# Ledger of designs, part 30: designed miniproteins, single chains, continued (3)

Each design is a single chain, and the fold is of that chain. pLDDT is the mean over its residues in the fold that is shown.

## One batch from the design tools (miniprotein)

Design m9016
Fold by ESMFold2-Fast:
Structure m9016 (fold): chain A 92 residues (1-92)
Amino acid sequence: MDDESLLERERELEERIKEIEEKIEELKAKEEITKEDEEEIKKLELEKEILEGLRDMIRGILRIERIRKGEIEPRSPIEEEIFKLVEEAKKR
């Protein structure tokens, strides 16, 4: 698998999440928050949640690939089971 493209995608997602967090903090730091500011904060928080979910998925995939390469060991029986399912899927 192409670990490099997954690592690059994780970095892009982390950078985007940080940008959104900074925008939310900037809006919340205003002395007077308008209704438009509140709606923008809600939109940014939702976008952040979606991007964090995608980042966590990529991190999970990268971890399974590191287990496959023998670089790290599974931390739980569930992680070992997921690894076996991924290996089985590749054979089909």
Scores: mean pLDDT 76

Design m9017
Fold by ESMFold2-Fast:
Structure m9017 (fold): chain A 82 residues (1-82)
Amino acid sequence: MELVVYLPPSLRPLRPYIEERAAELGWKVTFLDETVPNGNPDASAAWERDGVAYLQFGRRTVEEASLAEQRAAVDAALERLL
């Protein structure tokens, strides 16, 4: 499976954690510094379509969450994709 992560520059410290988690699952990861098409920046979302998994972080996670809370959000999203 491929994992596409919409990751703003402020969440760059999450990249190694997401890469490690994706590697544990045997998934390839691609990071995009852009919003999801027709995306709401306030919404955190994880979804799968046609064998590709997608992850977006909502505004609260980007602006207010600690690194530990951001990592927990990654884990919760990946659990929903399994």
Scores: mean pLDDT 76

Design m9018
Fold by ESMFold2-Fast:
Structure m9018 (fold): chain A 73 residues (1-73)
Amino acid sequence: SIDELFERLEKALEEGNVDEAIRLAMQLGEMAKKEGPEGVKKAIKRINELIEKYGDKFTEKVWLAFFLELYLE
């Protein structure tokens, strides 16, 4: 589920595991696209909450992975 993936992403962020966070961010983007526009909007809101909490601990690569997956077919 999307909620389970967000929990796993937050854990990877807390652990400083950038590679795992990138992979989970990509999976979140894919799952959000699958749920359609409402799922995308909800996922973007949740990602912004994580950026606010953890943004200074992470590279742009994690957030870029999520947004690129939303854009890619």
Scores: mean pLDDT 78

Design m9019
Fold by ESMFold2-Fast:
Structure m9019 (fold): chain A 100 residues (1-100)
Amino acid sequence: MEEELARRTRRAGEIALKASDESAIDSALSMADYGVHIAERSPEAAVEAARTAAEVGKKTGSEELVEAAYRVGQALEKVGHREAAEEAFKWAEEAKKAIE
């Protein structure tokens, strides 16, 4: 079941990246918030939410989205999904460097 949620989250991220900047930011923030909530049950979907927040943050220069990607990573780490957390942090760090 987790594989299906990860696939749907990735598709939602692709749609968000194609939206206008304002719509993309709103969608990516909502996805990141949901990623925090599902981190324990669906770590793969949470990573996809973090990736979307990082990519939209990079595209739009949004520090708020970079911070949102870090929060998903922190949620994953707190629930013991260390490898997923490292992947989320990698996306957040790449986005942070791109907007500095």
Scores: mean pLDDT 83

Design m9020
Fold by ESMFold2-Fast:
Structure m9020 (fold): chain A 103 residues (1-103)
Amino acid sequence: SKEEAIELLLSVLEKWKEKVKKDYPQVVEEIDTLLEESKKKLHQLPSDPKEAIKAAENIMQETSQRVADILLKAGVPKEEIDKLTSELHTRMHIALAEIEEKW
């Protein structure tokens, strides 16, 4: 269902946020603000499953890019940002595949 899909995607973002917060506590407030915006967008997903999955993928990709920008501005090395975003992309890909099978 749409609600189950949203819950799964939000759990991916929340777990990744906790990892980033552990290593980079200085960016916590900006990341929290961004994730609240992303949660709001996820709750606005269209009713059509195909369009919803594509919209969710776009939201997650934009969220990942904006977190990368936050980390870059905070002075986090690009190599570390690339590792963090690669991990997020992998977790998002797995979650979206599960959503596509069950929605």
Scores: mean pLDDT 80

Design m9021
Fold by ESMFold2-Fast:
Structure m9021 (fold): chain A 80 residues (1-80)
Amino acid sequence: SALEEFLAGVRAIASTLSPEAQAALENVLRTLRDLVARGRIDEAVAHAEAAIDRLLARGMLTPEQAERLRALLRELREAL
């Protein structure tokens, strides 16, 4: 499924992050899964976009990692 492909892509990026950044990203993914399961797709995408921006601002993501996550999120949105 598109969600499973998205989660696999995010996990690949997460493996390159600090443990603190991985934990923060896991919390974002739990909320995203819940929103998608409830059919709240626009809210799920907005939540993930805001979370990527916040993690980047806190230095938990590099600009390259943030852009890769944004690309995966665009693919998820197009597939849903």
Scores: mean pLDDT 85

Design m9022
Fold by ESMFold2-Fast:
Parts: structure tokens; sequence; C-alpha cells
Structure m9022 (fold): chain A 114 residues (1-114)
């Protein structure tokens, strides 16, 4: 079983790769949201960070066709990170996402942690 810190590090690396790919494909708005989520995830505790990274991976997957193998892999990884967190994201972290990224992204984080 992975430690939460190892999952946080691995999730950050993958989310950073997703952000870079989104910029290369011209998905600038989604790339900016993913980058902001990565910066918040670096500063919060591992449980909250996993749910934030799961949200970033879901946002990346939504830029791809639903039947894409890459989109499926990103969704499965996001589901794994949410399951590994084992608790809802904190209200403090949700408020920070709402203020720094936006209310739509905060709602997505809340939905994944429900």
Amino acid sequence: MYSLEELKESGLAIAEGVAEWLREQGHEDTAERVEKLIEIAKEVEPHDALIIMATALRLGAETLPPDSPVAKALREMADFLVAAAKRPVSDETLKRIEEEVGPETAARVRELSA
C-alpha cells in the first residue's frame, strides 16, 4: 500500500504532466486551473492534496473524448486518489480553491469528496 506522501508526490508529477500537455494542446483555461490546483495541493495536507489532484486529472480527462484510453486512465487514477484520501476535503481548502481558482472548480472538488 502506498503512503499518502508517496501518493501526493506521484499525483503532483502526473498533474504537472497533464497541465503541460493541456498547454501544448491549446486548452489554456483548463491548464491554468490545473496549475492553480497543483500549487494549492503542494501547500495542503496529503488527504486534501489527493482530492485536489484527482480534480485536476478529471479536468484533464474532460478535454478528451469519453472513449479515449488516456481519459479512462486519468479517471481511474482520480478515483484511486479519492479512495486513498478516505475523507472529505476540508472546508478551509474548499474556500481557498473557490477564492484562488473559482467556484466551479471548488464545486468539482466538493463533488469528488462526497
Scores: mean pLDDT 84

Design m9023
Fold by ESMFold2-Fast:
Structure m9023 (fold): chain A 104 residues (1-104)
Amino acid sequence: MTPKEIADYIKEKFGGTGLDVDLLTAIALKVAGLDLEAAGLDDPEAEKDGKLSSIVGQIVLFKVTKDPNVVENPEIKRALTVLKEHGSLLGDPELAAILKEAGL
């Protein structure tokens, strides 16, 4: 996906919902960047087949619902663990805040 396609997707899906579309777009773009880098990592336990839409969807669901059961989802938990382990890429305060809120 291009950055424009990601932004258009978030705006289409969430633009009328009263959610912070700019924050969701920023998260989606960061996850997209990490997905490309994770594809270069030799980690068989990080499910590299995580489609951007799936990872973003789980993160968005967690941010919207504040449901601890979403954080206990194995796919989102693995994604957040990979993000935490590559903390040099997580120098972004917004992504760091999401990890902290998830208890990671």
Scores: mean pLDDT 51

Design m9024
Fold by ESMFold2-Fast:
Structure m9024 (fold): chain A 100 residues (1-100)
Amino acid sequence: RPRTLSDADIAATIAGLKALIEEVKANPEAFSKVELDMLVVAGTLILVGAVVDNASPEQVKAIAEATIELLKVAADIHPEDKEEYERMIKTVKELAEKVA
């Protein structure tokens, strides 16, 4: 199937995710639990979109790595949900490996 997202669009999306992760790390108290959970959902939807759009394995891996980093940061801020975030990390890793 033809791709709908350009390489530039994917690169900008990865850069945006990394910038958001750094912002969360720098100022975790500025983000509510709901906002962090929404950012995690956004990261997973971006990953699914890249896979469906036949992005390269390297692009999928980069999005997966950014989403995993965000999940790890969320687990550090909200340790009460750590097991749930760790399960999501495992799912993201398994999905990325299937595309490679």
Scores: mean pLDDT 80

Design m9025
Fold by ESMFold2-Fast:
Structure m9025 (fold): chain A 74 residues (1-74)
Amino acid sequence: SMEEEFARIRAEMERIKEEIRRLVEEGTPEARQRAEELMDRAERLATRVVITGTEEQAAEARAFMAEMNAIMAE
């Protein structure tokens, strides 16, 4: 179901967010490149939700992306 799919995407996005936070704190060029790769993956997941999900699910996915962008800007 879409609810189960979104739950899996939410769990994956939470893991990506935590990993990005660690990589940003590490502060090496290699860590920054890895964080950018994870941002790409998160954007693909968010896009999938925006296309296939409800307006509420799309808004939540966009909120996750905004939070991760804020972490990347630290």
Scores: mean pLDDT 83

Design m9026
Fold by ESMFold2-Fast:
Structure m9026 (fold): chain A 84 residues (1-84)
Amino acid sequence: SEAAENAARGAAAGLSAALAAEENGDKEAHKQMLEAAIASSRATDLEAAKAAFEYNKKASEYAKQGKGEEAREWGLKGKEAALK
């Protein structure tokens, strides 16, 4: 389903962000990105899954730039979007 596809992409983006945070030594961002990835993987609502995917993509982008504060903020938004 489209919801499952977006949930899988959101989880992949969250894991990508978690890996980048781990490489930067940011343990708090790593934890939050893993939580965002798990929440995205469990999203069943299409709108929630799409929103979580977009937020986790931004979190991944900021994490890769070493911007841990922004990465954590967008990851939290991704987790909250996935849980709605």
Scores: mean pLDDT 85

Design m9027
Fold by ESMFold2-Fast:
Structure m9027 (fold): chain A 86 residues (1-86)
Amino acid sequence: MPPSNEELYEEIKKLVEELRKRGLTELADKILELSEKLYEAGDSKSLSAVKRMLEDALKQPDPELREGTAEGAVKYAEKRIKELEK
């Protein structure tokens, strides 16, 4: 079965904690804040995309590519929230 909006948000929280453990604390805080807004908006498709981007970031062996991929997740979520507010 596809994951629920709540399950996607809980999985994102776990991935955010893994980013914190890898020293990306500021990005982790931002992603968590933005993901909460997407969760409250009921945007499961955007939550799924953010989850995928975080999984891809954590799979990067290069710390610079990992940070860049996580920054991409922030930008994606910010753009989507802005579109939902219009």
Scores: mean pLDDT 82

Design m9028
Fold by ESMFold2-Fast:
Structure m9028 (fold): chain A 85 residues (1-85)
Amino acid sequence: MAGLPEEKIPSDEEIQEIVENTGGLKDRKKAIEAVKKVLEKLKEHNPKTKEEVDKLVKEVLEEIGDKKDEVGIRAAAYKLFEKIF
């Protein structure tokens, strides 16, 4: 498939709202950063399944070196995936 259309890519404000609506976060700023990095990988890899999204989330968390909010970041990534695809 072609890359993601620009109009389907959430804004920084929409990403922040998704993360803020995710309860139980320990570090909101790092969670927003992680979700933005996941969005970049979603744009590059165009995943078709939630399992592929999980792999991208894991890669981002390893790059950041912080798994504190893994569950919340994964939930936000799924919301992005569902909005885009």
Scores: mean pLDDT 74

Design m9029
Fold by ESMFold2-Fast:
Order: C-alpha cells, then structure tokens, then sequence
Structure m9029 (fold): chain A 86 residues (1-86)
C-alpha cells in the first residue's frame, strides 16, 4: 500500500526533524516532497496534496516562518491523514 509506505516515511522524517537543524529540516522535507511526488501515479490526488503540503512546510521553515518543531508536528498530521486515506 503506497499510502501506508508514504505515511511511514513521513513519520520517520518527522522523528529526524526533532533532532535536526533548520537546514537539515529543509533537506528532510525536500526528500519527503520528492517521495510524495513519486507516489502520485499510484496514489493520485492524496499523494499530490501531501506533496504540496510538505513543500509548503519546507518553504515556511526555509523562510523562518515556522520552527523545525512546528514542521515535525505538521508532518505527523499529514502522515495521519495518509494512513486514514489508505
């Protein structure tokens, strides 16, 4: 199940962000965006929405609008929504 695999990946990303620097957080969120985008052919609009949401979180962290801690919380919420959609 692509959505369950994507949710597990996002949970691991959120865990790593909790101990990461801001720059490391942006990189981790970029990798999460790429993984979600590659899931679009199989998972459709749910994966596309997740990719867009993660990309916005990455931009917000990069611009200093949110902290890595806040980013981790948002990523965990997206992972929960992906599991519900699976």
Amino acid sequence: DVLKQLAEFFRKVAEEIKTASRDETVLLLTLATIQAAFSIPEAGEVARKAAGEISRIANDVSQGKITPEEAAERVEKIAEELEKAA
Scores: mean pLDDT 85

Design m9030
Fold by ESMFold2-Fast:
Structure m9030 (fold): chain A 55 residues (1-55)
Amino acid sequence: SDGERAARGGLAGARATGSLATAQAGLHEKSIASGSDVPIPATLEGALAALEALA
C-alpha cells in the first residue's frame, strides 16, 4: 500500500478545510495503509505537523 500517498492526500484535505477531524482521519488512513503506529495528535497544529512529516 502507498502510505505516503495517503499522508499527502490527508494533508491536502486538512489544509483545504482547516479541519482537525480531516487531519486525524488522514493520519488514521496512513496508519492503516502503512501498517505502522502513527501518532494522532489532539490539535490541528499537531496533526498537520505529523501529516507533513509522513507525506
Scores: mean pLDDT 74

Design m9031
Fold by ESMFold2-Fast:
Structure m9031 (fold): chain A 79 residues (1-79)
Amino acid sequence: SATDRLAAVRTVAELEAFLTDLRDGRVEVDPALAARIRAFQRFAGLPDDGVPDEATRAAMLAAARVGGVDAVKALLGLR
């Protein structure tokens, strides 16, 4: 699943690759992942549409560079 792919992400580069796979349709945004993205968007002060758009991508990567990938995963409701 998309959530299993996201759970396996360990580095900022892997997060960037995952977000690129979402953009290019190589990984589908299922309802569970959309709900997780909405939770992150609410925390980041972005529109909570569940779409991994460029603003959401930039916010996730910025947060991961400052607080680490595990902090972003927590904001996405993983664990």
Scores: mean pLDDT 86

Design m9032
Fold by ESMFold2-Fast:
Structure m9032 (fold): chain A 104 residues (1-104)
Amino acid sequence: SMDAQIQEKVRAEAERAEAMPEEEWSEEAREIRRWLEEQYERNRRGAPPLDPEELEELERRVRELEERLAADLERLREDLSARLSEAVAVLLAVQRRLFEEEVA
């Protein structure tokens, strides 16, 4: 059940990211997209294939961005978990006080 909840949250976040407008992207993500679109356009026009060194550099940049995004997502996940735990504790405390006032 816990694994299923984690998978559901990951899926929801992925769907949200796919729906994210370009304006909310980081500057680095926009630069990578712009570069990829330029390479796609070059290939579409029958230009020679990318230099292996240029491809390796792009793969390195994409990997670095993925690693940074994964770290940021992990931190957000931890913060959300902490905030949810706090909210539940507050709700339980409020419910307890209301019950004690009604029984007094």
Scores: mean pLDDT 64

Design m9033
Fold by ESMFold2-Fast:
Structure m9033 (fold): chain A 58 residues (1-58)
Amino acid sequence: MAEEVEKLLKEQGRPGLAERYRDILRAMENSPVDPEEGRRIAEEFVERLKKAYEKVKK
């Protein structure tokens, strides 16, 4: 799933967004907030990246 989003972003010519997606996953692991809160933040950003991809598709 996570790798799927990263691969799609790279294939669409958005390597920078793929790198940011990786940073979000890393923030989830090393979040300064509670693990649950960090996870929710990471999930929100991941969903935002998916929507960005869908928008360029349209």
Scores: mean pLDDT 65

Design m9034
Fold by ESMFold2-Fast:
Structure m9034 (fold): chain A 96 residues (1-96)
Amino acid sequence: KAEEVLKELEEALEELEELGKKAGYQPDVVRAVELVREALELFKEEVEKTGKVSEIDFKIAEAARRLVEALRRQDAEAALKAFEELERLLKERKES
């Protein structure tokens, strides 16, 4: 359960780091790495503290994956929407 969300977030981070190395660290890719890393850290802390995975953790992993896909396609509008969703979910997670 926790391993599934962890794997998705780690894979998203690895793909974003690979994109940065291949295309140069564009501002959008740097921002995406920061957000996904924040998501991964928050998830690890929550699992260590409670041992629980919530619905929002799966939504965050899904939003991170959508962000990776948008950046891979160089779809600026899709990337912006994915950024907005991921930032909203992370804020919601921190406030819960």
Scores: mean pLDDT 81

Design m9035
Fold by ESMFold2-Fast:
Order: sequence, then structure tokens, then C-alpha cells
Structure m9035 (fold): chain A 89 residues (1-89)
Amino acid sequence: SNEELAEYVREREEKAIEALKKGDVAEAFDIIAELMRYLSEQGNTEGQKIAAETLGRLGELVVNQASPEELAKVVREGAEKIIEAIRES
């Protein structure tokens, strides 16, 4: 259901943010990449695109040594947009 998929996105968001707080940027990327693949498998093309855009933004910020707070903000914004796309589908 859309509700179950939205809850899954929230769980992945929380895990990615916890990884970032611990300095495990690679784990945060893996979590979001897996979410992107899962959304693609569910046929949610818009959610998959937003997840891919989120990965791109995180990559740019990591190269520029952005704070964990800035990285977490991008993850939260991406998750909110994905959940909105799911609820509109």
C-alpha cells in the first residue's frame, strides 16, 4: 500500500540520518541507493528520480566537506518529496 511504502521511506530516512551522525557516509549512500532500487521495482518512477537526485546532491556536498547537519537536511528533504510522490500516486 502507499501507506506501507511511505513508512518504509521514513525508516530508510531515519537509518540514513543515523549513519550520517556516526560519520558513516558510505552506509548512508548505500541505504538511499537501495531505496532508489526498491522504488524502481515498485514502479514508482517519480520516487526513484527523487532518490537519484538526493544521491547526486549528497555526493556534491560530501566533496565540499559539508556538515552532517547539511547532509541530513538533504536526506530529509528528499524523503519528504518521495513520500509526497507516493501519496499522489
Scores: mean pLDDT 87

Design m9036
Fold by ESMFold2-Fast:
Structure m9036 (fold): chain A 79 residues (1-79)
Amino acid sequence: KGSDLKVGMKVGVKDQDGKVYPATVDRIEKDLVYLTYEEGYKPKSDVQAYTSPAKVNDQLVSRIFGFEKVGLITELEKI
């Protein structure tokens, strides 16, 4: 659902190297979600745009302190 992903939410992007980069949802444009990575925390391979905002619901980063939840989970998310 599109309501699962809101602008300003913290989400996670897992790089091809297995590193997790924290990002914030900057804007949602139809089939694309544009993320703003924190300074100094950007994947080297390339930026990746979620092409399915209604199907993406990622949460990396400390929604709760000291916790980095890597949830590149499109439909099956942890509650």
Scores: mean pLDDT 44

Design m9037
Fold by ESMFold2-Fast:
Structure m9037 (fold): chain A 61 residues (1-61)
Amino acid sequence: EVEELRKKAEEAETLSKNYQALADQYKANGDTVAYVQALTNASRAQIEADELKKKAEELEK
């Protein structure tokens, strides 16, 4: 169970980094709407990763 949570946290961190890279590209292209959406997705994925890490630690004996 804790291994599953840590794996999901790593996946969420990777997703956050991918959205951050996309946000940078959209900003360079002047696509403000896509930029804001990508930043929002990156932030949400980072929060999910942090929450999953905390849950994994709480479940650890």
Scores: mean pLDDT 82

Design m9038
Fold by ESMFold2-Fast:
Structure m9038 (fold): chain A 75 residues (1-75)
Amino acid sequence: SKKEQANKLLQEARDIADELVAEVKSVTSAGFNGPRDGKAGENTVEVAKEEDKPKAEEAKKKIEELVKKATELLN
């Protein structure tokens, strides 16, 4: 179903956030709030080191793209 596909995309987004936290020790927090019932999700990434910001921003963009795709499937 479209909901199952959306949940898979949301899980992929969570996995990206978890990998970022595990691989980049200077990441102080990473969170994912998926869309619910057509509402936009929020994603947060905080890094302590400037050199890690590009990797964090790349991961955040991927998470946001997956969340957008999941939201389109749920609507």
Scores: mean pLDDT 66

Design m9039
Fold by ESMFold2-Fast:
Structure m9039 (fold): chain A 90 residues (1-90)
Amino acid sequence: SKETAELLERISELVGKALEAYDNKDYEKMFEYLEEVVREVGKLDPEAAAELKALLEEIKKNLETDPEKAKRLFEEFLKLVGEVAEKAHE
C-alpha cells in the first residue's frame, strides 16, 4: 500500500541518519533516530518493535562498558529492521 511504502521510506531514512550519527560519534542523536525507527516499525509489526526496543536498551547499556558488544547489537537491530521491511513488501 502507499501508506506501507511511505513508512518503509521513512524507516530507511531514519536508519541512514542513525548510521551517520554513529559514524560521527553523536550517540545521543543516534539513539533519538533509533527510537523513532522503533516507533515507525511498531506501526507495521508491534512484536518486532518490542524486540527492537529491547535491543536498543541493551545497546545503550553496553555502549559505555562494551563498545564491541554494542556494535554487534546495533547490527542485530538493523538486521531485524531489514527483515520487517522485506515482509512488509509482500
Scores: mean pLDDT 87

Design m9040
Fold by ESMFold2-Fast:
Structure m9040 (fold): chain A 108 residues (1-108)
Amino acid sequence: MAPRATVDANGASVGTDADGREVRLSPATAVAKAGEPVTFTVELPGATEPHKVTVVVRDRDGTVVAEATAEATEKAVFTFTLEEAGTYTVLVKVDGVTAAGGGLEVLP
């Protein structure tokens, strides 16, 4: 099940961290070809200290197929390359808590 998130006018998925601070995932939905890189940007507007940001990519069955973690204050950029075509869920965790979510469609 995809996490509940609001999509803003710029196509970003907007959620909240454990402290109720805004977390943005851009784009909210991405399309890539198998074997081509896709980039997601995670923003923490107004953050004044570093946070552990993790992006998790799950397939339709809920299996984690890719995961990356970075320490970031206001912005982190994540790039993934998926070899298998399909529909994927993207989850953003801040300090281990799910804060935002989106989707990724991988074409053959």
Scores: mean pLDDT 80

Design m9041
Fold by ESMFold2-Fast:
Structure m9041 (fold): chain A 84 residues (1-84)
Amino acid sequence: MKLSDEERAKRLAEGAVERAKKEDLLEELERYRAVARHLKSPAVEYFDKALELAKKDENNPEAWEYFKKGLYELALDLIKRAKE
């Protein structure tokens, strides 16, 4: 099967979420946020929102949704950069 950049980014984001469930969500968010900030990626806004929510309650489903959105946007940005 041919994977689009979007499908590849989605799979990367889902894999990162599954790994974070076995680790510390706040630690993972800080790492991805630092990378996104360095790259000036739009993903920063999603990670910032996820981190704000997770600091109050790391079991908040919205924190995980924003984390996944941030991972997806960051993965798309990295895939595009790798082609250039």
Scores: mean pLDDT 80

Design m9042
Fold by ESMFold2-Fast:
Structure m9042 (fold): chain A 64 residues (1-64)
Amino acid sequence: MSAREVAERYAEAMGLSVEEALRRLREASKLTGAGLRTAAHEIAKGAGVSFEDALAALRELAAE
């Protein structure tokens, strides 16, 4: 699943724009270690995706 697909699902679930969801994911992608894992769990729960998909999306955004 792409970072965009995770952001679109997160936006729909949380009542946000896709742009605002992407902004929040990019901020979370700057976290490291335990902070990054906690953010990935919260995004996974919010977007209704797996932890692995949420973590992969954050790593994709961090590589931009």
Scores: mean pLDDT 83

Design m9043
Fold by ESMFold2-Fast:
Structure m9043 (fold): chain A 74 residues (1-74)
Amino acid sequence: GPPPDPDWQRMIDHVVAALRRHYGLSDEQAAGLRELLTRHARDPVDLGRIVQAFVAAHREGLSPEELLARARAA
């Protein structure tokens, strides 16, 4: 795959900041999501899948640990 792109990391940081603001994520939830996206999102399609799984789980009222597990499984 392509090397780690600083612009891609900036996109991840922007998405996490937007989700944190919009959904009221805790510092721990935001940090966990950022780490998941940094490790597992390779392109915009992967990013979208992980974000959608996280948002769906958050709407279900799952614990932070289950939110991160569902996002990771996507």
Scores: mean pLDDT 76

Design m9044
Fold by ESMFold2-Fast:
Structure m9044 (fold): chain A 67 residues (1-67)
Amino acid sequence: DPQQAAYLAAQRALVDEGLAMADKGIENARKLLEEDPEKGQKALDVWEQTRANLEARRAAVDAAIAA
């Protein structure tokens, strides 16, 4: 159905945007590790967890699209 297809496509796009943001966050956190190891490590932990959650969501959305 077109509404379900549109919804899943929108969710996939949001997940892709989130993954790109998380990748940038990880890169910035790695740079911060050089200046402030404590703050950089906290930021890295948060972004790595965010990326893992988005990877799981991407897999779920892709499975729904394939069904």
Scores: mean pLDDT 87

Design m9045
Fold by ESMFold2-Fast:
Structure m9045 (fold): chain A 107 residues (1-107)
Amino acid sequence: MKEMLDLAREYARSKDPKKAQELMDKLVEKAKESSVDELKEVVDRLSEEALRSKDDDEAIKLAKAGMAVGDVAMSKIKDKKERSKLASETTGRALLVVGRIVDRELS
């Protein structure tokens, strides 16, 4: 878990597109090796950090990292209802981050 959170945070802070992509790829590979329960915890923590971030670029990237980890978790879930619930929760949190940024810019 700590390694995935550290990779996601480094990805969110990266200003180099190539470095950011390398960090995201590494995060996805680590997620593939992890349990569904661990992946759900990582998604929850990244979503909380994205919503609390004062940096819009960092917030968007944390949400993207959470969505990538959530996608890996969904690929490991055989129950359609559980998979759909995680997909809805992950997408909803990402949209909330984007909505808060838009509201701030329009205010």
Scores: mean pLDDT 80

Design m9046
Fold by ESMFold2-Fast:
Structure m9046 (fold): chain A 74 residues (1-74)
Amino acid sequence: MSIDPKELEGEISEALGRIALHLGMPELAVRQFTEAIKLYESVGKSSPETYLALAEALEALGKLEEAEKAREKA
């Protein structure tokens, strides 16, 4: 199987975002999940689970409006 380099980079960013959430670092998690989504969308891949994780990180930062928008895309 050939993996698109951008898809692989997206998977790495998503993993880093999940680790950041586990460590209580929601600002870093938002940055990593946002980058993962950008990379996935650039290769035509949908990732509803990453949008849900982004919403969780945004809520932890008190960014409720942005969190709601992320859930709508999931």
Scores: mean pLDDT 84

Design m9047
Fold by ESMFold2-Fast:
Structure m9047 (fold): chain A 67 residues (1-67)
Amino acid sequence: MEITPEQAREATRNVVDGLIEKGATAEDLKIMKEAVELAYKRGELTPEQAEAMLEVLDEKIAELEKK
């Protein structure tokens, strides 16, 4: 079965949180955004899945850049 947008969001949040615990920076998460955009261009993600993943990444990047 196809991954739902909600499953993609939850999986992305779990992966990102794990990476931050290992010392990932906002720059590392920006690289993940590029990977998501590339996967979308390759047809590996639906628009809804890509949007859900990018939303989570944007939230976490903003949180890490907050002083």
Scores: mean pLDDT 80

Design m9048
Fold by ESMFold2-Fast:
Structure m9048 (fold): chain A 58 residues (1-58)
Amino acid sequence: DKEKAEAEAQKILKDAFDQVKKLATEGAKSTPAKRYELFAQGVDIISKANKKVLELKK
């Protein structure tokens, strides 16, 4: 069911977005070294969310 898969994809993306937004807010107030680490964590979160969404569309 494409509609169910799309709803699940939206939840995955929303959760990833909320996590990345929190990391970005913390990074803006952090040292350069920690900001870089938080940026890398954000990229990992987005990458994993994207893979899950792509698998749901198989």
Scores: mean pLDDT 80

Design m9049
Fold by ESMFold2-Fast:
Structure m9049 (fold): chain A 89 residues (1-89)
Amino acid sequence: SMEELIEKIEKIDPEMGEILREVWDEVEKAKESGKISPVTYAAVSITTAGVVFEAKLRAKKTKTAEDKELYKNASELSKKINQKIKETL
């Protein structure tokens, strides 16, 4: 579930988890309204891509299992968020 992925990310990086939770909340609001603006769609896509890129660079720099897990979970959550937001277009 989305919540399980967010919780896994929050355990490693609470700030990154909070950003992704806020992004997911915006996607759920868009689904509730049945409409999303292209600007909001672009913002969600850019924010999730930025978070994944930060996690990737961190994993490459530290080489820790924890940061590799963060990158894996952030990538998976980002893909799921972007799939759901695209379905709202």
Scores: mean pLDDT 85

